# Designed miniproteins, single chains, continued (3): the designs that were tried, part 91

Each design is a single chain, and the fold is of that chain. pLDDT is the mean over its residues in the fold that is shown.

## One batch from the design tools (miniprotein)

Design m11146
Fold by ESMFold2-Fast:
Structure m11146 (fold): chain A 75 residues (1-75)
Amino acid sequence: SSLGRQAVINRVQSAIDHLKQGDRQGAQQSLLSAAGVALSGGDTDLADKLRQMADQVAAGKLSVAELEALLAEIL
């Protein structure tokens, strides 16, 4: 649904904002929340990608540019 897509977009935007502030834990939490919304909407591929990105954020291996590229893809 369009509402489900917007909920994922809002959570990915929140993850970008957290990561720009150096808050990796907040970014990870926002991405895991986005993955849960994607999964509830039936988008298993997006949910898996968001979970992998959350793991990479926790490891310090994901850039703001990579999250912005994902956001552009799902807009």
Scores: mean pLDDT 88

Design m11147
Fold by ESMFold2-Fast:
Structure m11147 (fold): chain A 59 residues (1-59)
Amino acid sequence: SSEMEKLVEEVKNLPDEKKLKLAEKLGLPSDSVETATAWLVYAIKDSSLELAKKMLSLI
């Protein structure tokens, strides 16, 4: 899934502020940028491509 790989890289390359905001909007741990990034990557990888795109559309 090259499209999923692109979405994961998009998340990893978000500014720290946007990583925290996205994690908060998704109800994921956001106590640090490192924690937020890890949970966002796991959430994206564990979702369908359609759901992953929807998650990223929140910011």
Scores: mean pLDDT 84

Design m11148
Fold by ESMFold2-Fast:
Structure m11148 (fold): chain A 64 residues (1-64)
Amino acid sequence: ADEYTAKGEEAFARGDLASARAHYLQALTLDPDHARALEGLGRVYAALGEDRRAAGLRARAAEL
């Protein structure tokens, strides 16, 4: 999970939102409760303008 989360963070830093999303989703496939991956995916959706989905992911991360 951590490896894919780190790759997602690197992709997001480059502005590659598609790769960032794919890496965070892979991390969550391995660990659905991975708080860092949920926060990262939330940031990706916020950057895509999907604020409601972003808020839901951040709420899930905060419950962990």
Scores: mean pLDDT 79

Design m11149
Fold by ESMFold2-Fast:
Structure m11149 (fold): chain A 89 residues (1-89)
Amino acid sequence: SEKLERYKELIRETLRKVFPNAPDEEIERLAQRIAEALVKAGYEVDEKTLEFAVRAAASGLFSSPEELAKITGVPLEVAELLYRAFRGL
């Protein structure tokens, strides 16, 4: 899917900027999972909103995926994926 590849590329680039020393395999796996969730849910997310959500999740400032979703405007499913992923990185 062209949409899947575009989301995957955007997320990968954002993750590289936030975690420049993270292993390529971890970045690729995370980008794939988030992109698949976005496509499966049928959500259209603006690039700026998605970049903000990734950066916000990476900050560690949020105590729940619900709070992350509310602040960033991304679907709760995406916020849950980001929240879980960044607790494990």
Scores: mean pLDDT 78

Design m11150
Fold by ESMFold2-Fast:
Structure m11150 (fold): chain A 56 residues (1-56)
Amino acid sequence: MVRVLVTADPSVIPRIEALGGRILLDYGRLLVVEVPKEKVDEIRAMPGVREVQELT
């Protein structure tokens, strides 16, 4: 699991959860999410996602 900072619209939350992601913080457009490292690129390619930054 890795933590990522995601800048996206709120409609992506159900898709992130379906990938096994966990929403740690939700500030509307800004999310802190814990996901499997292999899923980070899949989130980055998701419609409505503007930016993904790994927090390590």
Scores: mean pLDDT 80

Design m11151
Fold by ESMFold2-Fast:
Order: sequence, then C-alpha cells, then structure tokens
Structure m11151 (fold): chain A 57 residues (1-57)
Amino acid sequence: SKELLEKAKKKIEEFKKKALNAKSGEITIDGITRKITKEEIESIVNELLKRIEELEK
C-alpha cells in the first residue's frame, strides 16, 4: 500500500534526524539508551529505505 510505504519513509526520516542530532552519539527509544555511530545509523536507514524501494516497484 502506497500510504503505508509513505508512513514508513516518514518514520525512518524522523528516526534518522533524531539519531543524527544526538550530540553524544546515543539514541533513546522507549527509555532504552544505547551508543550508536553515524555509520551504523546510515547503514540502518539505507537498509530500510532499500526495502521500501523494493516494495514500491
């Protein structure tokens, strides 16, 4: 569904912005804080976007 793919993309972009704006290289989700590198963030985002791209075609 196009609507679900758009929603997923928006959520991924929000995650990316939130994670990259973390000055300490830490991200908190549901009260769980862990260290994450910019490289790891980019890898995760790229993988998720690739999956969405495959579903769009």
Scores: mean pLDDT 71

Design m11152
Fold by ESMFold2-Fast:
Structure m11152 (fold): chain A 61 residues (1-61)
Amino acid sequence: SAVEKLIEELLAEFEKNAAKMSSEEQEKFVREAVLRLREAGASTEQIAAFLERVQEIIKKV
């Protein structure tokens, strides 16, 4: 689906850039990503799964 593709694209972008971002920049990215996902019709469950994967990436950097 378009939503699942957007989730993977946003996660790939975040993973590539997270180590170069401040905590404030990471928070801004995540907030804007969630807004884009909601606008694209993402379910609450899809957003929750996205946020879990974001936290996994943050723990690595």
Scores: mean pLDDT 86

Design m11153
Fold by ESMFold2-Fast:
Structure m11153 (fold): chain A 94 residues (1-94)
Amino acid sequence: SEADELERRLLELYLRRAPDFSPEQLAEFVALLGEIGRLVREAAAISEEAKRRALEVVREMIDRLEQAKSPEEMVAVAREARRRLREIVEEARR
C-alpha cells in the first residue's frame, strides 16, 4: 500500500541519516516521527479524506527529508509535518 511504501522510505532514510545526528537531535527526531505516526493513525480513524490528507503530508515530509542537508533541517521538516497533521486531525474532528 502507499502507507507501507512511505514507511519503508522513511525507515531507509532514518537508517542512512541517523549517524549525522547528535544524541539529543536524534531523540527529538524519533519523538517527532512517533507523534507523526500517531496523528496519521488518528486521521485514518476519522475519515478517508483525513487519511488521504495525512498521507500527502507524510509524502511531502519524506521528499523534504531526502533533500535536507543537516539534522537541524530534518528536525524542522518533521516539526512542520507534525503541525500540519495536528491541523488536519483538529479540522476533521470538528
Scores: mean pLDDT 89

Design m11154
Fold by ESMFold2-Fast:
Structure m11154 (fold): chain A 81 residues (1-81)
Amino acid sequence: MSAEEKRERGERLADNAMIAATAGLGDVALKLAEESVRLYVEAGDPELGAERAERLAETAAFNGLDEVAEHLRALAEELRA
C-alpha cells in the first residue's frame, strides 16, 4: 500500500470516526480514529494525523464523549513530541 493509498484510507476512517462520534458511539469512534492516525503516521505524515485527532477530539467533546476526546488529544500531543 502506497503512502497516497494510506492517506486516502486514513481520510475515510477519519470521516467514519466523525460519524460514529456524532452518533455517540465512543468505542467505535476511538477505534476508527486510532486506525486513521496510524495510517497517516505510516504514510509519513504524523502532523496530519495529529490534526485529524484534534478535530475528532473536538467532535467527541461536543457530543459528550469526554474520555474519547481526552484520549485523542493525548494521541495528537504524542505525535508532535
Scores: mean pLDDT 86

Design m11155
Fold by ESMFold2-Fast:
Structure m11155 (fold): chain A 56 residues (1-56)
Amino acid sequence: SSKQQQAAQLIKQAIQLGNDALEQVKKDPVKGKKVLDQKKKQSGELVKKAQELFDS
């Protein structure tokens, strides 16, 4: 269904955010830590939205 496709896309986006944050931390651990914290919050919201779509 379209809801399952949307959920899968949100999970993909969450994974991409994590990968980008890790690359930034690897290059500059101090500055990258702030980016990691921000992207962790964004990733959590995407995962939460995906879970809601699976339950609907």
Scores: mean pLDDT 81

Design m11156
Fold by ESMFold2-Fast:
Structure m11156 (fold): chain A 82 residues (1-82)
Amino acid sequence: SDEELRARLRELVRQYLAALRARDAAAARAVGEQIAALVVDARGEALAAEAAREVLEEEAPDWRATVDADGVLEIERVPPPP
């Protein structure tokens, strides 16, 4: 269901954020691939964007999430790291 997918995406976004904060490129890639595997259509893109927004608002207000034209979820710090 959409709720189950959204819950899974929230958990993956938390793991992705943790990997980025740890500067663990291998872990970030692995979690990013898991997110991409779940985001196969516009509905999945919307759910991923919502999940990322919720997680970042709660746990990392100095970070933001964007979905690019190819449907890829990106998470960035504001301001971006040097």
Scores: mean pLDDT 78

Design m11157
Fold by ESMFold2-Fast:
Structure m11157 (fold): chain A 57 residues (1-57)
Amino acid sequence: SAGARAAQAAGLAGDAAAVRAAALNGTSSEKGWETAAQLPGHGAAAVAGMAAREAGL
């Protein structure tokens, strides 16, 4: 539902910012993505949120 997607997007906004910060601390974007994927559930959720945004969600 649109409400569920909005709630998910709002919740993932903070996680996405944290993942971006972690990626910026890496030597390369590729390493940053690997680090983000290895974070606890919030990192995985943030990566999923970024993928959803790329898909136009």
Scores: mean pLDDT 51

Design m11158
Fold by ESMFold2-Fast:
Structure m11158 (fold): chain A 94 residues (1-94)
Amino acid sequence: SQLEQAVAQFEALYKEAYEKVKKAKTKEELREILLEFIDRVSQELGLSEEEKQALKERGLAILDSTELKTQEDIVEAFERAALDVYLRVAERLS
């Protein structure tokens, strides 16, 4: 189904981004990884520029609401932002 294919594509992109996040040391690196992840998700799932910008604004707000003291905090912040992206994409495709 289209939904199953979209979920598989999202999971593949999430895994790629997660490997980069494990190596991230700064909030700036995390921000770049998240924005690239949202760009790729938007491209592969056919989201509009407006939808993509909304996801970027939401994702960056999640990062900005979090104090990043450790690499584990960086990973958790990415997981939280990626989950929000997943839920918004799932709403659109449902």
Scores: mean pLDDT 85

Design m11159
Fold by ESMFold2-Fast:
Structure m11159 (fold): chain A 68 residues (1-68)
Amino acid sequence: SSSLEAKIKEALDKLKEEAKKNPNASLQELADRVKPFLDEILATLSPEEQELLEKAVLRELLEIEEQR
């Protein structure tokens, strides 16, 4: 849905912003920094939508690591 796509985009944009501000942070540190924001979004989603968001976040974390 368009709502899910918007929420995924917000989560990925937040993750990218934290990565840009903290270029030497580990993937775990980046995950920890965005966790409160992600938990708020996840609480509004169905289990299927939660899985899609979690997979999108994992892919972005791997992409950030590959660009280092």
Scores: mean pLDDT 83

Design m11160
Fold by ESMFold2-Fast:
Structure m11160 (fold): chain A 82 residues (1-82)
Amino acid sequence: SEAKKLLTEGVKTISKAELSPETTSKVIGLIIRFEAALLEKDFAGARASIDDLRAIADTLSGKAKELLLEGVRLMEEALRLA
């Protein structure tokens, strides 16, 4: 599906960000929660995961912040199409 393609590209984009191990773990956990929420049609839970990812991006700077925000934008498009 188009939503799955956008989610895959979003995750791939985020994976290019150079993050600390601690931040990487949190980001992966939020992506897993987002995917689970989409499967359950818990759109509020999916939105909450996006909001938490944006909050993490706000603690970052430069290319890492840009990549995380672009990945989140693709995840929001996936949510819109789900």
Scores: mean pLDDT 88

Design m11161
Fold by ESMFold2-Fast:
Structure m11161 (fold): chain A 69 residues (1-69)
Amino acid sequence: MDEEVAEALGLIYGAIAAKETDLETVREWLRRVAPRLAALSQKALDAFFEAVETNPALRPVVEEVRAEL
């Protein structure tokens, strides 16, 4: 998988997560998706977290998941 394609997938998945209103659902998604994106590309992981963080309510969840990686 090209890094550019991986980054695009990160952005798409992050944008989907950012629209979720249940924090526990988002936490589960981040824990499931983030390690897979990290295995593909650091750029994809960074793009994913940046997209999720466009929702300020999710920033603490992003920080929690980052600490687990």
Scores: mean pLDDT 79

Design m11162
Fold by ESMFold2-Fast:
Structure m11162 (fold): chain A 72 residues (1-72)
Amino acid sequence: SSAEQERLMRELERLTRQFKDALAAGDVARATELWQRIQTLLQEIFRHGSQEARKHAGELVGELNDAILEAE
């Protein structure tokens, strides 16, 4: 449903923010846990999500890639 897709996207955005915070703090264990959760959610969205959810997830993947590169 549209409401379920909205909930999945809000969860992905929340996990992405927490992951960026963990990277900035140098918390490798937390970042690793969050990354695994993000990957699982992304696989679900790309496999079964709406076109809108896939587009939004693609944008967040770009932000994640930038954050990882900036963290060195």
Scores: mean pLDDT 81

Design m11163
Fold by ESMFold2-Fast:
Structure m11163 (fold): chain A 74 residues (1-74)
Amino acid sequence: HMADLAANARALADGLRQHAATVSPEKAEELRRIADEVRRHADELAAGNTASLPRLQRAVERAIALMNEEADAA
C-alpha cells in the first residue's frame, strides 16, 4: 500500500531527526538533510504523486545506509 510506504518513510524521517540530536553538528546537518528529503518524497507519494516513488526509495536507501554508518561509528 502506498499509504503504508509513505507512513513508514515519515517514521524513518522522524527517527533521523531524533538521532541528529545525539550526534556531532556536522553529522546532524547531513541526517536532517536526508530526513527532509525522505519526508518531502513521502508527502508527495501520500498526495498521489506516484512519480515520487523511485525518488523516495533512493532517499530511504541513503538514509538506511547513513543510519548503519552512524551506528557503527558510535
Scores: mean pLDDT 77

Design m11164
Fold by ESMFold2-Fast:
Structure m11164 (fold): chain A 73 residues (1-73)
Amino acid sequence: MAEFERAAARVTAVARRAAEAVREVGPEAAEEALREEVAEADRAFEVVRELGTPEQVEAAHRAALSVLEAVAR
């Protein structure tokens, strides 16, 4: 399941970068910088949703929401 592992890792990595960026440059600048990464996280989440267990899907969903909330702030 290399595809699933790569997708899950991408969602988590984007969530972490989003939190760090918001703290460093503020939410408005972070939103601009992370726009492409948020899109990548959304695509990765689709892969996780197709291949993941319910628990894995929930974890990925929480990570994606974390990215969106960090950018929105």
Scores: mean pLDDT 71

Design m11165
Fold by ESMFold2-Fast:
Structure m11165 (fold): chain A 65 residues (1-65)
Amino acid sequence: AKEKIEQVEKQIGDTSKQGGELFRELREAMARKAPKEEVDKIRDQYSATIKKQVDLVREKQKLKA
């Protein structure tokens, strides 16, 4: 139980860092008026990271129940 919770917490931390980096890249791309395709690609990656983080938070709540 504890080991699985620690693993999920580490993954939440990792996805949070990745999300922060992707959000920074998105802001930089928008600021420099990057092509729409490049902006959309970063946005898709950011959305995927947020969805993964939500799933991990849900899993952690199940492990605490």
Scores: mean pLDDT 81

Design m11166
Fold by ESMFold2-Fast:
Structure m11166 (fold): chain A 74 residues (1-74)
Amino acid sequence: SHQQQLQQVLQEGQAIEDAVLAVLRAAGPAGASVSEIAARLGLEPATVSAVLRALEAEGRVAHDAATGRYRLAE
């Protein structure tokens, strides 16, 4: 079912988002790189990068251009 497939994709996306946020919460103010998050979660770097960009657009995470690391926003 197209509806069931959409629900599964949305549920998987939410689980990945929650897992990424949990890694960033544990990392604290030092933050974490895309590769560190990907390694901890067993995900592809491209998947983690896409999730982080979405969270940054929502104001939930911040990117440090000097270090290339992401952290939770205030």
Scores: mean pLDDT 80

Design m11167
Fold by ESMFold2-Fast:
Structure m11167 (fold): chain A 85 residues (1-85)
Amino acid sequence: DELRRLQEEAERARREAKELVKQAAEKVSQYKATLAQLPDAEKAGRGAEVEAEAKQLSDQAQKLIDEATRLYARARALERQAEAL
């Protein structure tokens, strides 16, 4: 039952990748909201804090996208193996 195993693993990888893309979109939204606060934060002496938070959100979003990309590539490889059976 190798075919079913490969199909189930590919399906799971695609579902996990989709959830990571959703999480990355949420981090990008938070990043944009944080950047929108920067002018007021600079006036309050918190500019460096807000810049650090924005960078952290950007870095987190990129890691999520990189992992999702790896999972989509894995799913495609598993699907090709299943097609070859």
Scores: mean pLDDT 88

Design m11168
Fold by ESMFold2-Fast:
Structure m11168 (fold): chain A 80 residues (1-80)
Amino acid sequence: DALRSLIPKTRKILYEVNGKLVPAELTEDKEKKKITVTIDKTTNSDEEIEALKELILKRAEEYEKLTGEKITVEFKEVEK
């Protein structure tokens, strides 16, 4: 039992999208090769959310090409 090592590493990241800073939470699960991106729908426009999703997917594709490992990207849109 390693409670602390099983906690996903979640980071708040400010992404620059079309000249605006869009905050999102990135959670990386290295064992499952999965990245979960949580975006707030109440503070961000649909245009900003879609542009951020495209940016993250492009980065995941570039990572796969460099490492040979496929990463699953999951997007969560939350209303707070």
Scores: mean pLDDT 73

Design m11169
Fold by ESMFold2-Fast:
Structure m11169 (fold): chain A 61 residues (1-61)
Amino acid sequence: MEVEGTVVGAHPASATTGLVGIRGPDGVGYLALVSRETALAAAERGPGARVRLPVLSYKEV
């Protein structure tokens, strides 16, 4: 599945996974579990970047 929104923050969580905080178009915050590569790419783009990310899971925060 995919999640779309604006990056709030991103960091690696393990050798194979990472976490990305995303603000959706409704202003709701989401925490997405992603591949480490996806998290590093989101971190490089930085806060405020618009993204559509392949995610392993996500939850509303």
Scores: mean pLDDT 81

Design m11170
Fold by ESMFold2-Fast:
Structure m11170 (fold): chain A 92 residues (1-92)
Amino acid sequence: DEAAILAAFRAAGFSDELIARLRALAAAGKPASEVARLFAEAGLEALARLALFYDKHFGWRASEILELLNWMLLGEREKLNQLTDEIEELLK
């Protein structure tokens, strides 16, 4: 539900400009490092570090960071747990 996702991002303090830029990076297939730069420019240092971590260690794309944020903001615990398990397996 796009409306629920947009409402969740706004409730989390994301500006409409930031949401639009994040979506544009995802649609353009940009790397997660571009999302890290966007978050750093917006003063979201924790999210910038998160995006940079997944870019450097896993080669994540902006679309994957956007999906992770959707799961976090909508409380999708099962999807977050699955991702944690996948990361643990990749680090072996």
Scores: mean pLDDT 77

Design m11171
Fold by ESMFold2-Fast:
Structure m11171 (fold): chain A 69 residues (1-69)
Amino acid sequence: MEEIERLIEESVEVFSQFPDATPESIEKFRELLEEMAERIKASSGEEAAIEVLRSLLEGLKFMNEVLKK
């Protein structure tokens, strides 16, 4: 699996664990991440897109832990 695809998949999985997540919001979140990754990759390269997605994934994991409390 491509690194960008893997990071998007992991981010979507974490987002799906949020208390208010719905199938519609999960799908929209996936689309938003795909669009964001494509735009960053086009303007700044693949490594930049990977770093942004990694930072976002860490933030999502932190938010998920906070929301579970």
Scores: mean pLDDT 81

Design m11172
Fold by ESMFold2-Fast:
Structure m11172 (fold): chain A 70 residues (1-70)
Amino acid sequence: TVVDSIFDYLNLVDIYIEQGNLDSAEEALNEAEALFEANRDSIKSTEIYVAIRLAIIGAKEDIRLAKESK
């Protein structure tokens, strides 16, 4: 499903951050955000919507902190 694809990209963000590959982490985050925005109206579960939104916010913060560690 599109929800599974969004979480797959968010999992890739974490993997790329662990590898120190911040450019790939940002690309994966951009794909997750693009899928979320394109499919926003089809995500009818408030719980899933909130979970995705919080996961995206968390991923953005993790990338920001990783960049500051350079």
Scores: mean pLDDT 83

Design m11173
Fold by ESMFold2-Fast:
Structure m11173 (fold): chain A 61 residues (1-61)
Amino acid sequence: MEELELEGVLPASVPDSSARQLAERELREKAASLGLEIVDIEVELREVGDQKRVTARALVR
């Protein structure tokens, strides 16, 4: 099994739900481009000042 990772920075004003949806979409598109199936997705959000840091990981096979 392999892991796909995505990191990004968004304005803190972006809703958590929107940030999660964006990260999940990006991971799904990346997995599809590689011919891989997503088994699990985890998204972590952290606010740092005026920024929201997004770390997303997908377990793939």
Scores: mean pLDDT 82

Design m11174
Fold by ESMFold2-Fast:
Structure m11174 (fold): chain A 83 residues (1-83)
Amino acid sequence: GFSDLPLPKTPITELGFQVPSEVVSRAVAAAISGSPEVARATFEALKALNAPQEVLDALVGVLLKASATVPEGDALRAFAEEA
């Protein structure tokens, strides 16, 4: 549920990566809003920064977790499964 979602700055930094806090905040906002377009833009931004696979997997995990609790969860889940 939403109470189980990690804080925007903390979960990715725990993986030992320096990902800009702005990008992490956008990823969490996308997960909460259920917008696949914002999620896609965030994923592409992380790829452009050569983010490790573990960071990309963490983002997909956040999106899949949020998809169970947001009104447009099916669309968000479909994007996460294609990513």
Scores: mean pLDDT 59

Design m11175
Fold by ESMFold2-Fast:
Structure m11175 (fold): chain A 67 residues (1-67)
Amino acid sequence: MRAEEERRRIEQKLAELTAQMGALIQQSKVDPEAAGRQAAELMKQAGEEYGLSDYEMSDALARAQAA
């Protein structure tokens, strides 16, 4: 059971990750294949560094794409 302060830090890191994914989504308008590969690598790296689940990563990406 995680402490609330740890959850807040994870949420902040998630917001930063979402901003980076947003930049890649803009790039996908020009080169969708390259942007897709970079987004997948970014997601994998963030999962390893931040300890986020695939579900949390997918949710963040979906929200960035919907915006």
Scores: mean pLDDT 68

Design m11176
Fold by ESMFold2-Fast:
Structure m11176 (fold): chain A 97 residues (1-97)
Amino acid sequence: SARLEELRRAIEREVERLERDPVLREIAEELMRRFGISRRVAAAALLLAQGLAPHMTLEEVSEVTGVPRSTIRRMVRFALELEVEYGVKLIEEGVKA
């Protein structure tokens, strides 16, 4: 559908954005490592976690990525936990933005 093509384009833009954001890049790589998924699938999970695609559903992401909805839900939860963890780590290590 046209909707799924819009979601594919949003995912591709997120993949490009991950290359410019060191925290999101590390989170994406942790998702790829833990779940054995591609960077594109990690980007889709991060779009859901960040609310950057407000009408994107788990079902639509499952259709676009070929990954089960239950796995995507687990990836989104893990991504949110990693965002907090990496934020705290950066503060503690004195890393400047």
Scores: mean pLDDT 75

Design m11177
Fold by ESMFold2-Fast:
Structure m11177 (fold): chain A 83 residues (1-83)
Amino acid sequence: DKVKEIEELIKKAAEAFRAGNADEALDYTRKASGLLEELGKVAEAFRLMLFGKAVADAIRSGRITPEEAAEAIEEVGKLLVKE
């Protein structure tokens, strides 16, 4: 089930952000985006990558906390999985 795999990858991305590992979080985000693209959800894949990159850049520059980054990617993940 690709949808469940996407959910698990987003959860791993959130855990990586919470640990302060923006590079690992972005890698999980890329994998989730690739699976969305395989499902024909090209716009959602693009939005997830654009958002993930913005969150990674924000945590690297100290503009947000690790917890804020984790919460942000989890909320976007819920929104993309629903419809």
Scores: mean pLDDT 84

Design m11178
Fold by ESMFold2-Fast:
Structure m11178 (fold): chain A 59 residues (1-59)
Amino acid sequence: ASPEELRRLIEGIEALEAAGVPERSIVQLARKEAAKLGIEVPDSLTTSAELKAFLEGLI
């Protein structure tokens, strides 16, 4: 995945958080979007904050 695609995914997570979407739903949607980009997110990551930190580490 490109840095731009990763940034857009992080921004999407933040937008869902701001909209009050339940964290479990945010994590599920973010995992599906990451998979489309060829990114395997570890099963140990269960919060939106952990997912954002993981994705930022790939940039």
Scores: mean pLDDT 84

Design m11179
Fold by ESMFold2-Fast:
Structure m11179 (fold): chain A 64 residues (1-64)
Amino acid sequence: MSVQQLIDAYLQAVRDGDLARARELEEQLTQLVEEGKLSQSDFNRVVAEAAAIAIRNVGDQLDA
């Protein structure tokens, strides 16, 4: 599986609210950082995007 496929799957799991799958995919992304296949800055950007998706999902539930 390519790094981009893992990133896409992780962001999709966050959008779907599948937190268990998102956690498993985040662990795989962390291993890629440790192996030097994904930069820390790229990992930080992906995690920030996932956090923004999660915040939007919560915000949509709280909008009047």
Scores: mean pLDDT 78

Design m11180
Fold by ESMFold2-Fast:
Structure m11180 (fold): chain A 61 residues (1-61)
Amino acid sequence: SRLEELLLAVLDARNAAGVAFRDRAEARAFVAGYLAAQGVTVSDEDLDLITDALLGTLPSP
């Protein structure tokens, strides 16, 4: 699906950047910034889904 493809792209971007997220808001801002840089427009609902899926693949303290 498109959301799965976007999630994989965001995961690759996060790994390349070497960043860790302290909270969901930081992760959401990263996802939003990455998608905007790629010229990708998503709804807030889709942005939240991608953010939550991203956090589900990464341990967050």
Scores: mean pLDDT 80

Design m11181
Fold by ESMFold2-Fast:
Structure m11181 (fold): chain A 103 residues (1-103)
Amino acid sequence: SAKEIKEKKIQELLFNVAGSLWEAIKLQKGTSAVMAQLNEFANLLHLAVEKVKKEDYEGAIELLNKAKELAQTIMAQLNASEKFQQQILEKLSEAISLVEELK
């Protein structure tokens, strides 16, 4: 169904964002504190996906906005390039837009 296609696209976007941040942290030898923030970020994404599956779209959007704020904090600590930051934020914003379309 169209709903299942959007849910899969949301999951793929969130998986790609988490992977990209993990690789950036490894490449820049991020601290244990930054790694703990990445674990919290991944947990927020997992909970957001569960909210989408339960049709709690408002709850999913709230969690994704928290994840977006945490991603910005992580990227600032890593001194990530403007291009990298834009790519991560655009993918998270696309995921939020797809959840909005499911309302």
Scores: mean pLDDT 87

Design m11182
Fold by ESMFold2-Fast:
Structure m11182 (fold): chain A 60 residues (1-60)
Amino acid sequence: MSLPHKIMVFLSENPDKYFSVKELSEILNASQPTVSRWLRSLEKKGYVERKDGKYRLAER
């Protein structure tokens, strides 16, 4: 499973909670710059939302 898929699976299992880049990097065993880059891409596509520097699954 690629890192963006791991991010989406994790957030889908925790849909009501906001996570920082640092928290996601620690949980997914990935570097903070790599996680940040993918979260930015996923946010631009509307799959995740950002609030106060943290990310969660986007509401439909």
Scores: mean pLDDT 83

Design m11183
Fold by ESMFold2-Fast:
Structure m11183 (fold): chain A 89 residues (1-89)
Amino acid sequence: EKVREYAEKIYKKVEEAIKAGKSFTEIQLELDKILREALADPSMTPEEKAKLRRLVEEITIALIIGDYLNLSDEEKINMIKKVIDRILA
């Protein structure tokens, strides 16, 4: 399913960026690139596109909360994984 392929790409990019110490702004730019790619994909349904928009929104919120709570890289990554699992359920 295409939405799962894009979600996996998002997860890997965010995990790599967090581990590399990338800024919030840098992570957001990478998420925006993947989202634009997915929204232009004609094989994705309107429902799948809506799910991916919600996923990017909730990952953004999770990153803000993680920074506010001073969570470790591993804790931030685990929180993002839980968001993805919930949205795609």
Scores: mean pLDDT 87

